Designed miniproteins, single chains, continued (4). Designs and how they scored, part 88

Each design is a single chain, and the fold is of that chain. pLDDT is the mean over its residues in the fold that is shown.

## One batch from the design tools (miniprotein)

Design m15245
Fold by ESMFold2-Fast:
Structure m15245 (fold): chain A 55 residues (1-55)
Amino acid sequence: DDALKKYSHLPEKEQQRYYLEEYYKKQVERLRKQNDFEGIQRLREQYQRQLEELE
């Protein structure tokens, strides 16, 4: 509830964008610490595609 409520004041599209951004940032930090730069590129491509799909 707390995490979902964090952006509940925004329209649904904006909420989805912020949730995707937070997920992406968290996964990028994890992969960066593991030196998995290929994984970071794959995540970036997936994140961009998901953002475009929200339009």
Scores: mean pLDDT 75

Design m15246
Fold by ESMFold2-Fast:
Structure m15246 (fold): chain A 64 residues (1-64)
Amino acid sequence: GRAEVDDLYLRIHDLFLEGVISKEEYDEAEQVYLDYLAGKISPSEAKERLQKILEKAEEREKEK
């Protein structure tokens, strides 16, 4: 639902401030979130796209 999308975007924002997420990934996440707020994509699609960005970042951390 909406709360899940909001939580995922906030987590991505926090990880960007911590230097874990790149600017390119952050810009992609912002575009997904803006498209979601504009009603261009469903909450389920927004959640899936944001989760993929998080998974890529978490995989990079596990390799350290």
Scores: mean pLDDT 80

Design m15247
Fold by ESMFold2-Fast:
Structure m15247 (fold): chain A 76 residues (1-76)
Amino acid sequence: MKISEAELTLSMALIYAGVALSISKKLPKEVQERIREVVEEAVRRMEEAAAAGDAEEVRRVLEELKKKIDEILKEA
């Protein structure tokens, strides 16, 4: 079984997404909803990139997700 760089990168990104969603449940409902929305969109895009074998695109989407979550937490 050959695990691609894109699949490994996606797996790490999904761990981050899962942790972010778990932590969000302890935050106010408005912040929780915003984090859930950006995570769901990012996961979809990262899954599409990984299916195409594009590890670099998965990393870019993950970087954008981290920035968006940071901005949401900064405003909350």
Scores: mean pLDDT 81

Design m15248
Fold by ESMFold2-Fast:
Structure m15248 (fold): chain A 120 residues (1-120)
Amino acid sequence: SKSITESGGGTVAEGGSATLTSKASGFDFSKANVSWLREPPGGAGESLASISSSGKVGYAESVKGRATISVDKANSTAYLNLSNLQKEDTGTYYSIFSVYDEEKKAVLFHVGPGVQLTVT
């Protein structure tokens, strides 16, 4: 069975930092790509950061230089560290695990429950 538990949100001061954590039980990180999506209040979701199963990383321009995505494969955990927080970073953050399904011959997307971050 697959499950995703997210943590690390809350209220943080502008200029501060936050580390969002996604614990993905039942996922093989050697075969999964991980991304973090932010959904701002009343806005559309934006893909912020990604890491492939091979360790290739990508970042959106809005967070480049102040975001770090990482994975701990041994503990099946993904992280998004955000520094120099801005009020525009306020939103619900979702971890997304993309895994190829051999029987369906398709990539399946598993979305975490969401974690709230508020920048004051």
Scores: mean pLDDT 87

Design m15249
Fold by ESMFold2-Fast:
Structure m15249 (fold): chain A 63 residues (1-63)
Amino acid sequence: MSKEEFEEEVKDALYTMQLALAKRSGNLEEALEIARRAAKESTNPDVRKFYEEEAKKIEEELK
């Protein structure tokens, strides 16, 4: 495992936790920002797609 791989895994875990906390607190605007940032900053295409879909769901809830 490289340092870069470890750092990306930690970053993804942090985004996942932050997103869950924002959703639980009902702060959909913050949840949307977190999801969009995670999608933009992730180098893993599967992880990026996951957060892009999550952002779409939150955007629909905010309409």
Scores: mean pLDDT 77

Design m15250
Fold by ESMFold2-Fast:
Structure m15250 (fold): chain A 89 residues (1-89)
Amino acid sequence: MILVKPNEKVKKLLSEVGITKDYLTPAELFGALLEYLRKHKLFDPENPNLANLKDTLLGEIVGADTVDLRDPGRLLAAIEKEVEFIEVP
């Protein structure tokens, strides 16, 4: 099983959606990112497959002003540098 250990920036983002775990599954991490987008109302009203990240903590972590939600792997790849993937037996 693969677990994700977030760095301090990702932990700060996770705390805004009520998550204080030291380790998450990739699915839990992705769900938390979607919950962050929902809580801050970052979905584009004209295109629900896009999220506007400008001037947000997630935008700082991703390094982009927008993200396309049709490919969840792109969002996870964009934050890969800010998390450690740990293989557990």
Scores: mean pLDDT 77

Design m15251
Fold by ESMFold2-Fast:
Structure m15251 (fold): chain A 83 residues (1-83)
Amino acid sequence: MLEEIAKLLEQAAKAAKEGNIEEAVKKIKEAIELGTKLAIENGDVLDEQSEEQRKKLLEYIEKMSPEELAELAERNAEEAREM
């Protein structure tokens, strides 16, 4: 499942670099939703801070530039691959 999250983030980074911002945002949101679902199903406790961080991240994604979206997606894809 972490591999699936990494693939979604890699797709998002590629889309952002190609100027396909709608696809990049869509893929990042899908990765966040999958990550949240996986954490809940594995019994991880989502504290109030984690929920606030997730909400804030979702709000900022739509306001990000293509460069910022690509950077965010690449960084998180690398982290998911290395775990």
Scores: mean pLDDT 73

Design m15252
Fold by ESMFold2-Fast:
Structure m15252 (fold): chain A 70 residues (1-70)
Amino acid sequence: SIDELIEIKLKNVEKLIEYLKKIDPEIAEKLEKLMEEFREKLKTASDEEKIELLKEFSEKVGELIEEAVE
């Protein structure tokens, strides 16, 4: 389900944040903020909106990862 995919994504991002706090704390803080904003938006979202939000969140996470590994 979409909720299971969201939980998997959030868990993976939490692990990434913990790792990045050791090597790039600025990117870690940006990811934490992004995750908080995503969680907030999910509270009132329909299943269709959740799919859109997950795609947007995944794209933004990817952009921050690219910045961190450059």
Scores: mean pLDDT 84

Design m15253
Fold by ESMFold2-Fast:
Structure m15253 (fold): chain A 67 residues (1-67)
Amino acid sequence: MPAPLSPLQFRVLSVLSELGEATASEIAEKLGVSQSTVTKNLNTLEKQGLVERDPKTGKYSLADPPP
C-alpha cells in the first residue's frame, strides 16, 4: 500500500474537491503555503493516482471525483 496521506495532502484534495480543478499556485493561495510545497505534494498525489494534471492548462483535478 502507498504511504498514508499527510494533513497537507488531505487539504490539497479538499481544495481540489471544492474547485473541481486548480493550478498549484491557486491551491497554494487557498492553503496559505508556498507553491513549491503544493507542487511537491501534488507530484506525490499524482504518483499515487489520486490527482491528474492537464499539461495544456497546468491544472490539477481529482482522478476519482467523490460520489
Scores: mean pLDDT 77

Design m15254
Fold by ESMFold2-Fast:
Structure m15254 (fold): chain A 90 residues (1-90)
Amino acid sequence: AKELAEEYKKKGEEYLKKGNNDLASRYYVSAGYFYLLAGEPEKAKEYAEKAIKLNPNNAMAYAVLAQAYKELGKEEEAEEYYKKALELAK
């Protein structure tokens, strides 16, 4: 899981350097997801936030961010980001 998170992180950085913010956002979401699977919620939060900055309409980035906050024991923030993810997925 951690190795996959690092590979998707590198792909996100590659596409960011190429100016492709949408692909960079998608790869950073994937990195965040695999950091969650690896038990690294702080890293998952970091890459979900980077993904949102590059594409504020990326519903999946908010879902990953919400799960990262939940794993960090921040239930109230997790609920707000889950609501945002559901709003954007409509």
Scores: mean pLDDT 86

Design m15255
Fold by ESMFold2-Fast:
Structure m15255 (fold): chain A 118 residues (1-118)
Amino acid sequence: AVTLTESGGGTVKEGGSVRLTRKVSGVDFSKYGVSWWRQRPGQPRVRVAYLSADGSFQAYDPAVAGRATISKDLAKKTAYLDLKNLQVEDTATYYAALGTEDDPEAFWGAGTQLTVVA
């Protein structure tokens, strides 16, 4: 299983920033788009960010638009989600998915917990 990791620790104050990461192995990462999803307790998993395989297209959920940046580093084989100006409502388990045109969510990460405190 691929484990998601975060920088800046699992608990962050509101107004802070975090970088969520996923390392990729066993695939040609250049052929995969990346999506980041989050799930709050008792709620469905929702997509917050998307980056196309060639990096030409990015999309963000309105809840994180202007605060989120999705990226990938092909040399390091790592996907990132940078979140700034954190809100208590950003508290969720975050998942990265890798996909192709034929299977947009082929590979899921194990998830990483972010807790934002007032």
Scores: mean pLDDT 79

Design m15256
Fold by ESMFold2-Fast:
Structure m15256 (fold): chain A 78 residues (1-78)
Amino acid sequence: HMTFNIVAEVEGNDEQVKATAEAARDAALATPGVHSAKAFVSGKYIGIAVDTDNEEAARAAAEAVLAVPGVKSVTLYP
């Protein structure tokens, strides 16, 4: 598998950011071809480290994260 990092810019207060981080992690993990997802909160940003079968799965996970309420933008890093 390949590791990718999804960085999401999020809105809301600290409680909302935590809830968004959990939802984003779960959305990434629910994506076909994603084997693990770990979320880290840093201010108004969430980093999600994903282990995937391929880049297509990582890209699909990033799209799933972007669809989570409270997520403003995502960037995918190899």
Scores: mean pLDDT 86

Design m15257
Fold by ESMFold2-Fast:
Structure m15257 (fold): chain A 65 residues (1-65)
Amino acid sequence: MTLEEKKLLLLVYEIAKASTELVIERAKKVPDKEKAEQLIEKERQSLKELEEYIKKLKEEIKKLE
């Protein structure tokens, strides 16, 4: 994978992270508190996974620069 391809992939993951954060914020407004907490926890796990992918990709980009 080229440096340009890695930078594009990073942009895609950053957008995915922003979308996941928006979903969490909207889930907090759900009237069913128990169901809302379950959904938020699931989305938080996805967010952590995305953050790990972003971190790894940033490290790879930095090594190529």
Scores: mean pLDDT 81

Design m15258
Fold by ESMFold2-Fast:
Structure m15258 (fold): chain A 63 residues (1-63)
Amino acid sequence: MEHLKRGAHLFSLGRLEEALAEFERAIAEDPDDAEAWRGRGMVLEALGRHEEAARAFARAEEL
């Protein structure tokens, strides 16, 4: 939960690489956290990494 909140906050600030790292830490702690996978997807879209974003969103939808 802490990494998820930090990721969302950093994303709102436009600190995209730091936001990505926090969502990835949230996923490492709980791979079944659909919200963390969605957050990762949103950051990847903002970074222009569309293929990786699509995979993250697909994973969130499976959970």
Scores: mean pLDDT 85

Design m15259
Fold by ESMFold2-Fast:
Structure m15259 (fold): chain A 68 residues (1-68)
Amino acid sequence: SREELLEEALRIVEGLVDYMLAQGVDRDTILASAEGFVRNFAEYHGLPEEDRERLLERVRAYVDEKAA
């Protein structure tokens, strides 16, 4: 389902963010990498714009929370 697909994408990208933070990567680089992943994932899976934007919003919030 779309919900399962979105949850899978979030798990992957949150793991990427956590890994990059642990390596001391700066916030701007982490954000760019996470957003790039989301855009590529959405394109590959043919996600509608609403789902892509929702995913980007959640990823940006996660990075802001963790990489402040």
Scores: mean pLDDT 84

Design m15260
Fold by ESMFold2-Fast:
Structure m15260 (fold): chain A 92 residues (1-92)
Amino acid sequence: EAVELAREGGRKALEAGVIAVKHGEGKELSLGIAAALQGIGGIFDAEKLKRGYDAGVSAKGGGESAIRASPEARELGEEAKRLGEEAAKLGK
């Protein structure tokens, strides 16, 4: 469960990061890139390492970065944050 939630959260953080990069300018680009990288890290930790807590923390961070980066990425970023929080709580 924790691993599945973290993987989904990571995917949503990656999607949100990509949207933020497409719409962001200047400093928002760096936040969008950070969101995408944290999303990838969450997917990797969930799928390869089976570490739900670590993956959840990465997905949550990615969601938060995406929310800060772009209004267009906000909905997916909030969903990624929520899924990451749930995964981290279950994987604790």
Scores: mean pLDDT 78

Design m15261
Fold by ESMFold2-Fast:
Structure m15261 (fold): chain A 61 residues (1-61)
Amino acid sequence: SKRERALEAARLALQMRFPNAEQSLIDEAIRVAEKKLEEDPTLSEAQVAEIALKELEKLLK
């Protein structure tokens, strides 16, 4: 589905950008992006990935 592909693409983007990030933090960032996608199903794959990346950056501080 579009939702599954967007979340998968976001996870790959997180792993590429932050290869040393703990999997638990990546999972939390993806969970936040998934909730936002549920609230707004019109979000593109790029927007979902951006949301997840920004969330992971906050979690790594």
Scores: mean pLDDT 85

Design m15262
Fold by ESMFold2-Fast:
Structure m15262 (fold): chain A 70 residues (1-70)
Amino acid sequence: GPPSREELEKFIEELEERKKELEKKLEELREKLKENPDDKELQLEIELIEGMIALLEGVIGWLRKLLEKL
């Protein structure tokens, strides 16, 4: 059957924890970039992490809307 409210809430919490881990890594990488602004590999890693955070925010938002329908 469709996922329960509790299962969706738990999944959202897990995704929010993963997002927090990525946000912490992003902050650390941005600090490193301030010391080496021309580091192209570091710039690319930041861009990839920002993309992953945006995808997680999209999924979390979608799941929260799904919860409102249950």
Scores: mean pLDDT 87

Design m15263
Fold by ESMFold2-Fast:
Structure m15263 (fold): chain A 64 residues (1-64)
Amino acid sequence: VGKVVTVTAKRDVEAIGEEIITFKKGDSFEARILKVYEDGTMEIQLLENGRLLRIDSADVELHV
């Protein structure tokens, strides 16, 4: 929560926010984790553009 991490997509992933953004397998980006939900999804903020997205934690690797 509030922590900056590097996120790497383990597979092609649709991240849902104000729009749907697709990350391809192997794509990496920096994001701040805002909230982790009981269903295993996370709200993240992309550092590049400040966009808020919801992503499944099972679809990504996190590097602190």
Scores: mean pLDDT 79

Design m15264
Fold by ESMFold2-Fast:
Parts: C-alpha cells; sequence; structure tokens
Structure m15264 (fold): chain A 110 residues (1-110)
C-alpha cells in the first residue's frame, strides 16, 4: 500500500506542476491532506544554508514520527533531483533507515 500511495502522490504532484502549480502550492495541497510534504527548488544559486534548512525541516518531521515527502523542482543548476535521491540513499544506509521519499516534479515556470 505504501508504494501505491507514493506512486499516487508522484502522479498528483506532476499533474499539479503540469497545471502550472508552484512547488509551494503542491506542498500546501499535500499538507492539507495530512501528508508531511517539504518542497525545495534547485537553482544555480542554491546555498548550503538553504539545503541545511531543507534538511533540518525533513529531520524535524522524522523526529515527530512522520514519513516526509520531498517535492523537488529543478530550475537549472548543478544539483538535480537525482543528486538529492543519491544523498538520501547514502544517509539512509549510514543511519539504517529511509530519511525521505523524493518526488521530482521537473522544471516549473519561474
Amino acid sequence: SMDAEMDRLEARARELAAQGKTVEEIVEEFRKQGIPAVGVRLSPDVSPEQLAAFEAETRRLLAEGKEPVVLVAEYGGSMTAADLLALNRELAEKEGRVIAYIIGIGPLPP
């Protein structure tokens, strides 16, 4: 059931992005449904502080016993959704658990 739920969330996130919804609007819709969603935009100027804030929010949700769903919008830059997924896998292997589920929603309008 978890895999089917994640597939549904990924399909819904991509549908909303195709309709012109921002990552913030998709996060708000998911949170209204009780889903612990976190959004991040990957831009050329993404700072270590912005990534640390995003990681801190994800860890806060995990500490509250929630299973975070991370929505990643790519706006061009050196880091992609695939890079975040690789980092999540590395941290999960080191900590013995999955840290977050990552959904790539493609490039969104600026």
Scores: mean pLDDT 70

Design m15265
Fold by ESMFold2-Fast:
Structure m15265 (fold): chain A 82 residues (1-82)
Amino acid sequence: KAEEIAQQAAALAAGLAAKYGSLSEEQIKKLSEITTETAKALAGAVDAKVEVEVTDSSATATVTITLADGSKITATATKALP
């Protein structure tokens, strides 16, 4: 169960990071909200948080999922910006 959640978290982080530089700020905000709700809906998840750190050269998306036992799974993905 935790391994499957970790794989899904990694996919969500990579998908969100990959859209930076190609979508508008408004579209990225909506995608971040969708990503957060998708992460919360994963089997075994009780909460989820999505964070994005943007620099002048990169965007890093971090997905943190809280499990029913209180443990957390964190996945990160970084995309170089133009």
Scores: mean pLDDT 78

Design m15266
Fold by ESMFold2-Fast:
Structure m15266 (fold): chain A 70 residues (1-70)
Amino acid sequence: MEEKKKKAEELIKEAERLMVLAATQGHIDDARRAGKLVKEAIEALKNGDYDTAIKLAEEAVRVAQEALAR
């Protein structure tokens, strides 16, 4: 339980950093998409749904990373 919570928190922080970087480089639509996924991940984390929080945060990281690779 606690290990999943920590993983979710770490992924959310990484997604937030990458989202900000994507936004600063002009990938505004991708940054907005990643931001929505981060908000949904935080809500899942708040509700104790760590598996959903991890999945959403991983999707946010992927969206931001794919934008930055362009």
Scores: mean pLDDT 84

Design m15267
Fold by ESMFold2-Fast:
Structure m15267 (fold): chain A 65 residues (1-65)
Amino acid sequence: MKVIGVARAIKDYEAKSDEELSIKKGDILYVLEYVDEEYVLARSMETGKTGLVPKEYLEFLEEVK
């Protein structure tokens, strides 16, 4: 799957379902898709796991086409 952006976690988030991704403050994530106004589909650089993350927990750094 192609990366469309890069984001950094601004605080810790614990997944509330198996479709969501748990993240720690300072984690770098590859943004794969903007799912809706509240969530993105992202991949952790550290673990390689993919899941939904609330946009409020992310600082968007770059877009890659």
Scores: mean pLDDT 78

Design m15268
Fold by ESMFold2-Fast:
Structure m15268 (fold): chain A 99 residues (1-99)
Amino acid sequence: SEKEERTRKLLEEAAKVARDGLDKAYQSETIEEAREIALETAKKVAKLLSQADFEDPETVALANAAIMLLVAASIAPTKEEMIRDLEGAVEVLEEAAKR
């Protein structure tokens, strides 16, 4: 439970980082700025999740899905697709944190 609580807090922080990244990407004026924000967000979330000790297979699957969405966002051809992928990553991380 102490390990689970630490993992939950890391997931909550990851969700917050992803949401902050989404907000910044949405406000960006160029696709190049949005890509830099998405990539930096992906790196920060990956670092937080690397510190987590996952025991629940479903939470592991959600964490992996979030990383895949963040990577997809960082290479998305349009800002619209990037925002969609970032929104997906936020939703998945928030769901994982509620478990």
Scores: mean pLDDT 84

Design m15269
Fold by ESMFold2-Fast:
Structure m15269 (fold): chain A 88 residues (1-88)
Amino acid sequence: SMEREENIKALDELIEKLRELAEELRKQGLEEAAEEIEKVAEVLEYVRELLEEGKSVEEIEADPEVRKKLAEAEEAFKKALELIKAAE
């Protein structure tokens, strides 16, 4: 229970930071990078919901739909980084 609560808190903090990053990127005119970061935040929100529903980390990691969404989030994050680098 405590480990779940700690994992949910860690995800909440990461989601908040990603949303703040997306807002900062939008203010800099990096709209596409911001949209890709928002996709990462949405996948983390999905994982957070599964934790709140009582799924263990191991059950979540073994879920094919979670694995697919995490892979999509990884690609979105990579795209955001390339867009940020291109703007430097």
Scores: mean pLDDT 87

Design m15270
Fold by ESMFold2-Fast:
Structure m15270 (fold): chain A 57 residues (1-57)
Amino acid sequence: MAALEEAGENLRKGLEAVKAGDKETARQYFEKAAQILEDAGLPGAAEAVRRTGEEAL
């Protein structure tokens, strides 16, 4: 689904921001990815993305 692809892209951008040392931008991308998953009816996947973001930061 397009929503899963869009969420995955935002997750990738968040991880790149972590690598660049930009924690604020990384948090924004992780939040966007989680919101896309929630809107798609995938709350468990959204929670997993939020946890991944917390572990990466």
Scores: mean pLDDT 80

Design m15271
Fold by ESMFold2-Fast:
Structure m15271 (fold): chain A 109 residues (1-109)
Amino acid sequence: SIFEELINEKIDEIVKKLKEIGKPGSQAETDKLIDEARKEVIEELEKQGYPEDLLKTFKEAVDEAAKILRDYLKEKGIFYTAETEEQRKEMIEILKKGIRDLAFLLLLS
């Protein structure tokens, strides 16, 4: 499936960027970063003034994107954490972009 290939390619891009900024961490630390990024993406969507039905669809796609990312990283044993607050903020921005891009791919499938 072309969408499965695009999803895997996007996750690999996210992993590459996280590896450049972060350090090896635990599953719990990685899951927390993903959940923080997911929450911020949802909060940003809520501020855009979309119709309720579209907002619900976008939120569901974001939740599914975050789940796919968590499940992939868990399966591969790939976990990262931040050493500093500055690194944490950079990792959150990488994850937010990745989750948005994955959610968009899910909406197209």
Scores: mean pLDDT 88

Design m15272
Fold by ESMFold2-Fast:
Structure m15272 (fold): chain A 68 residues (1-68)
Amino acid sequence: SAAAERRRRLEELRRRARELEARARSKGYEAVITPVDEDTLLLVLRRGEEEVVLVGTAEEIEAFIDSL
């Protein structure tokens, strides 16, 4: 059961990563978001010569993207 719960959380986090990537791209950025663990995402955001790397929760990354 614990392994199944971890898998479900990772699947949900991956789905949220796709949504956040699409949101960043709609604002004119190239974005790749990768789950690092069950609670943590890695964002690589690019536009021209600008590159931002952010590690955080889905909520932190969402707040950052919404501030763009």
Scores: mean pLDDT 84

Design m15273
Fold by ESMFold2-Fast:
Structure m15273 (fold): chain A 118 residues (1-118)
Amino acid sequence: MLTITESGGGTVAAGSSVTLSWKISGDLKNVAMVGWEQQRPGQPPEFVASIDMFTGETSYAPRFQGRATISYDAAKKTVYLDLSDLQPEDTAVYRGWVIDLATGKVYYGEGVPLTVVG
């Protein structure tokens, strides 16, 4: 079974940058894609970024294009999300996710809260 252990978050000032990370545990042979989603207070979960694990191709939601970078460190089995120019509207719970090729099922982490104060 795949598990996601997330790190980062907390309270940061508007205009700052943060790095969120999550580590994959378990057998990675069936991992098709990894990514991040956010859930703002009172809003549904929203896509942030992804990496295709076969091609290395990255994808970003339009709102994060140019201010987010997703990367994967294979030696550490860790997915990173670098966010820059943080705004109060970026206050959300951020969750890592994995697509399992064998089942087509998406697994989510518990989420890390990020609060951005102006």
Scores: mean pLDDT 82

Design m15274
Fold by ESMFold2-Fast:
Structure m15274 (fold): chain A 73 residues (1-73)
Amino acid sequence: SPMEETLLLFRLLALLEEARYLARTSTDPAVVAQAQALAAQVQAAIAALKAGAPTADIAAQIDALQAQLAALR
């Protein structure tokens, strides 16, 4: 569904901004490195979504990425 793909893209873009923000603002080098790695994983998920990956797979990736981001806070 184009609407599902659009909603997933918005979720990924929000995660990307949060990860990038954390990478720019954290004083902990380990958190900066993990936030940069997370941003790269989000970019890969965006590329996969644009390449036609199943929306269920992307939704599962988003849930995992959200959990990883929460662990860095």
Scores: mean pLDDT 89

Design m15275
Fold by ESMFold2-Fast:
Structure m15275 (fold): chain A 89 residues (1-89)
Amino acid sequence: LEEELLEAADIEDPEEHQERLEELGKRAAAELSETEIKALTARAIAYAARKKAEKLAKEDPNISEEDVKEALEKAEEYERKAEELRAAA
C-alpha cells in the first residue's frame, strides 16, 4: 500500500490520482479500520496534490498561479482532514 501510494503521487492526472487512491482505500479496508482508511487516503491525496503543485510550479513557468494555488489549497484541505481523522482515531 505504501509503495502504491507513493506511485500514485507521480500520476499527473488528478482523476487517476483519485481513482487509484480509492482502490487502495478498498484494499486497506480489509486490513485497517474505517478511520485509519480515511486518514491514509486523505494523507496520500494531500501528498500527491502538494507534490504535483510544486512540480508544476517548478517545471512549467507558464502555468497559471491559479492552477498551482488550487492544487496547494486542495493539498492543505486533505492534510487538515487527515490530521483531524488521526486525532479522532
Scores: mean pLDDT 70

Design m15276
Fold by ESMFold2-Fast:
Structure m15276 (fold): chain A 62 residues (1-62)
Amino acid sequence: MTEEEDKAIIEAGKRVAEKYAPRLAQIRAQSATPADRVAALEELGPEIVRDFRKEYEELLKK
């Protein structure tokens, strides 16, 4: 893996973490049980992965 790819992974991860921090906090606040929290995270997981890929690809274009 190139140094630019490594930097893009780290930066994409930071951007996604910042973007989804409020939604993760809301899931924690609104989930009544551990099972509800897991279900909400399973629904959100694919969206986080898609956004990570998008941020990573955009960083590599620059």
Scores: mean pLDDT 76

Design m15277
Fold by ESMFold2-Fast:
Structure m15277 (fold): chain A 65 residues (1-65)
Amino acid sequence: SKEKELEEKIKEYEEKARELEEKGRELREKAEETGDKELFEEALYLESEAALYRMAAEVLKLEKK
């Protein structure tokens, strides 16, 4: 079913976004504690990747509706 395939892909993207958000938060906290600029940049990268997966999931939700 096309609908089931969309639901699975939405869940996949939401799960990836969640994982990236968690990792980004952990790195941001470490960067704030240590002042490590490289960790801060990695956190920003993970946060932007998470935002892209969130947007992709929202687009798929619109296609499902």
Scores: mean pLDDT 85

Design m15278
Fold by ESMFold2-Fast:
Structure m15278 (fold): chain A 65 residues (1-65)
Amino acid sequence: SKEELIEKGRELLKKAQEAFKQGNYVESFELALKAQRLFIEAGDYEGAKEATKLAAESLKAYLAQ
């Protein structure tokens, strides 16, 4: 269902945020992209936007090291 996709997306986004805080930028990027796909499938474009922003920040942080 749409609700299940949003719930899974939120769980993955939370894991991506935790990975980012730990400096695991590649893991954060991958988890954020997975969350983005689920949010898009569910039509949750605010969630997709948040996941996209985190993915971009994770990639930027990785490349800056």
Scores: mean pLDDT 90

Design m15279
Fold by ESMFold2-Fast:
Structure m15279 (fold): chain A 78 residues (1-78)
Amino acid sequence: SDAERLIKSAKEQIEKAEAAEDPFERDVWLALARINLAIAEKYKDKLTPEQVKEIEELRKRVDELDARIAPAVAAYDA
């Protein structure tokens, strides 16, 4: 399904973000993952309970990784 493809893409993007040493490259991958997860959530009524839980877990992982880089990104806007 389209939702399955979006979830898979988000997982791959999160893995690339975790592997990235550059905080700005990491931010780009996390942004792409966030977009794919948001689109997948639009299929909520057609998602299995396991897929809903997986989206929630991936979104939390994105938020945790994003929180680690947010202070570094903000420093460039000062």
Scores: mean pLDDT 76

Design m15280
Fold by ESMFold2-Fast:
Order: C-alpha cells, then sequence, then structure tokens
Structure m15280 (fold): chain A 59 residues (1-59)
C-alpha cells in the first residue's frame, strides 16, 4: 500500500484537480492510519479548487 500511496501522490501532484485520484489517495492514507498526511492532501485540494476566497469575499 505504501507504493500505491506514493504513486497516487505523484499523480495528484501532476494533476491536482483530479478528484478521483484525490479520493483514492485520502482513502488509502486513512486505511494506513496516516491521518496527518490525509489532512494535508485535503487542505491542498481546497486551495486548488479556487476556494481560497473567504465567505466574506463571496459577498
Amino acid sequence: KEKEIEELKKKLKENPSDGDTFFELVKLLIEEKKYEEAREIIEEKSKLNNTDIDIDSAL
């Protein structure tokens, strides 16, 4: 599973907006109890989805 996690990290790095790769990576990280890494991946996805605007800015 470690090797698969690294491959998914590479794919996500090359295509950060790939939702399928993102979900598979987060799922594997959680299965391997790598919660901190899963959190980092989730935060990176939030930035790349153009959610860098605050709710206040959406007004």
Scores: mean pLDDT 68

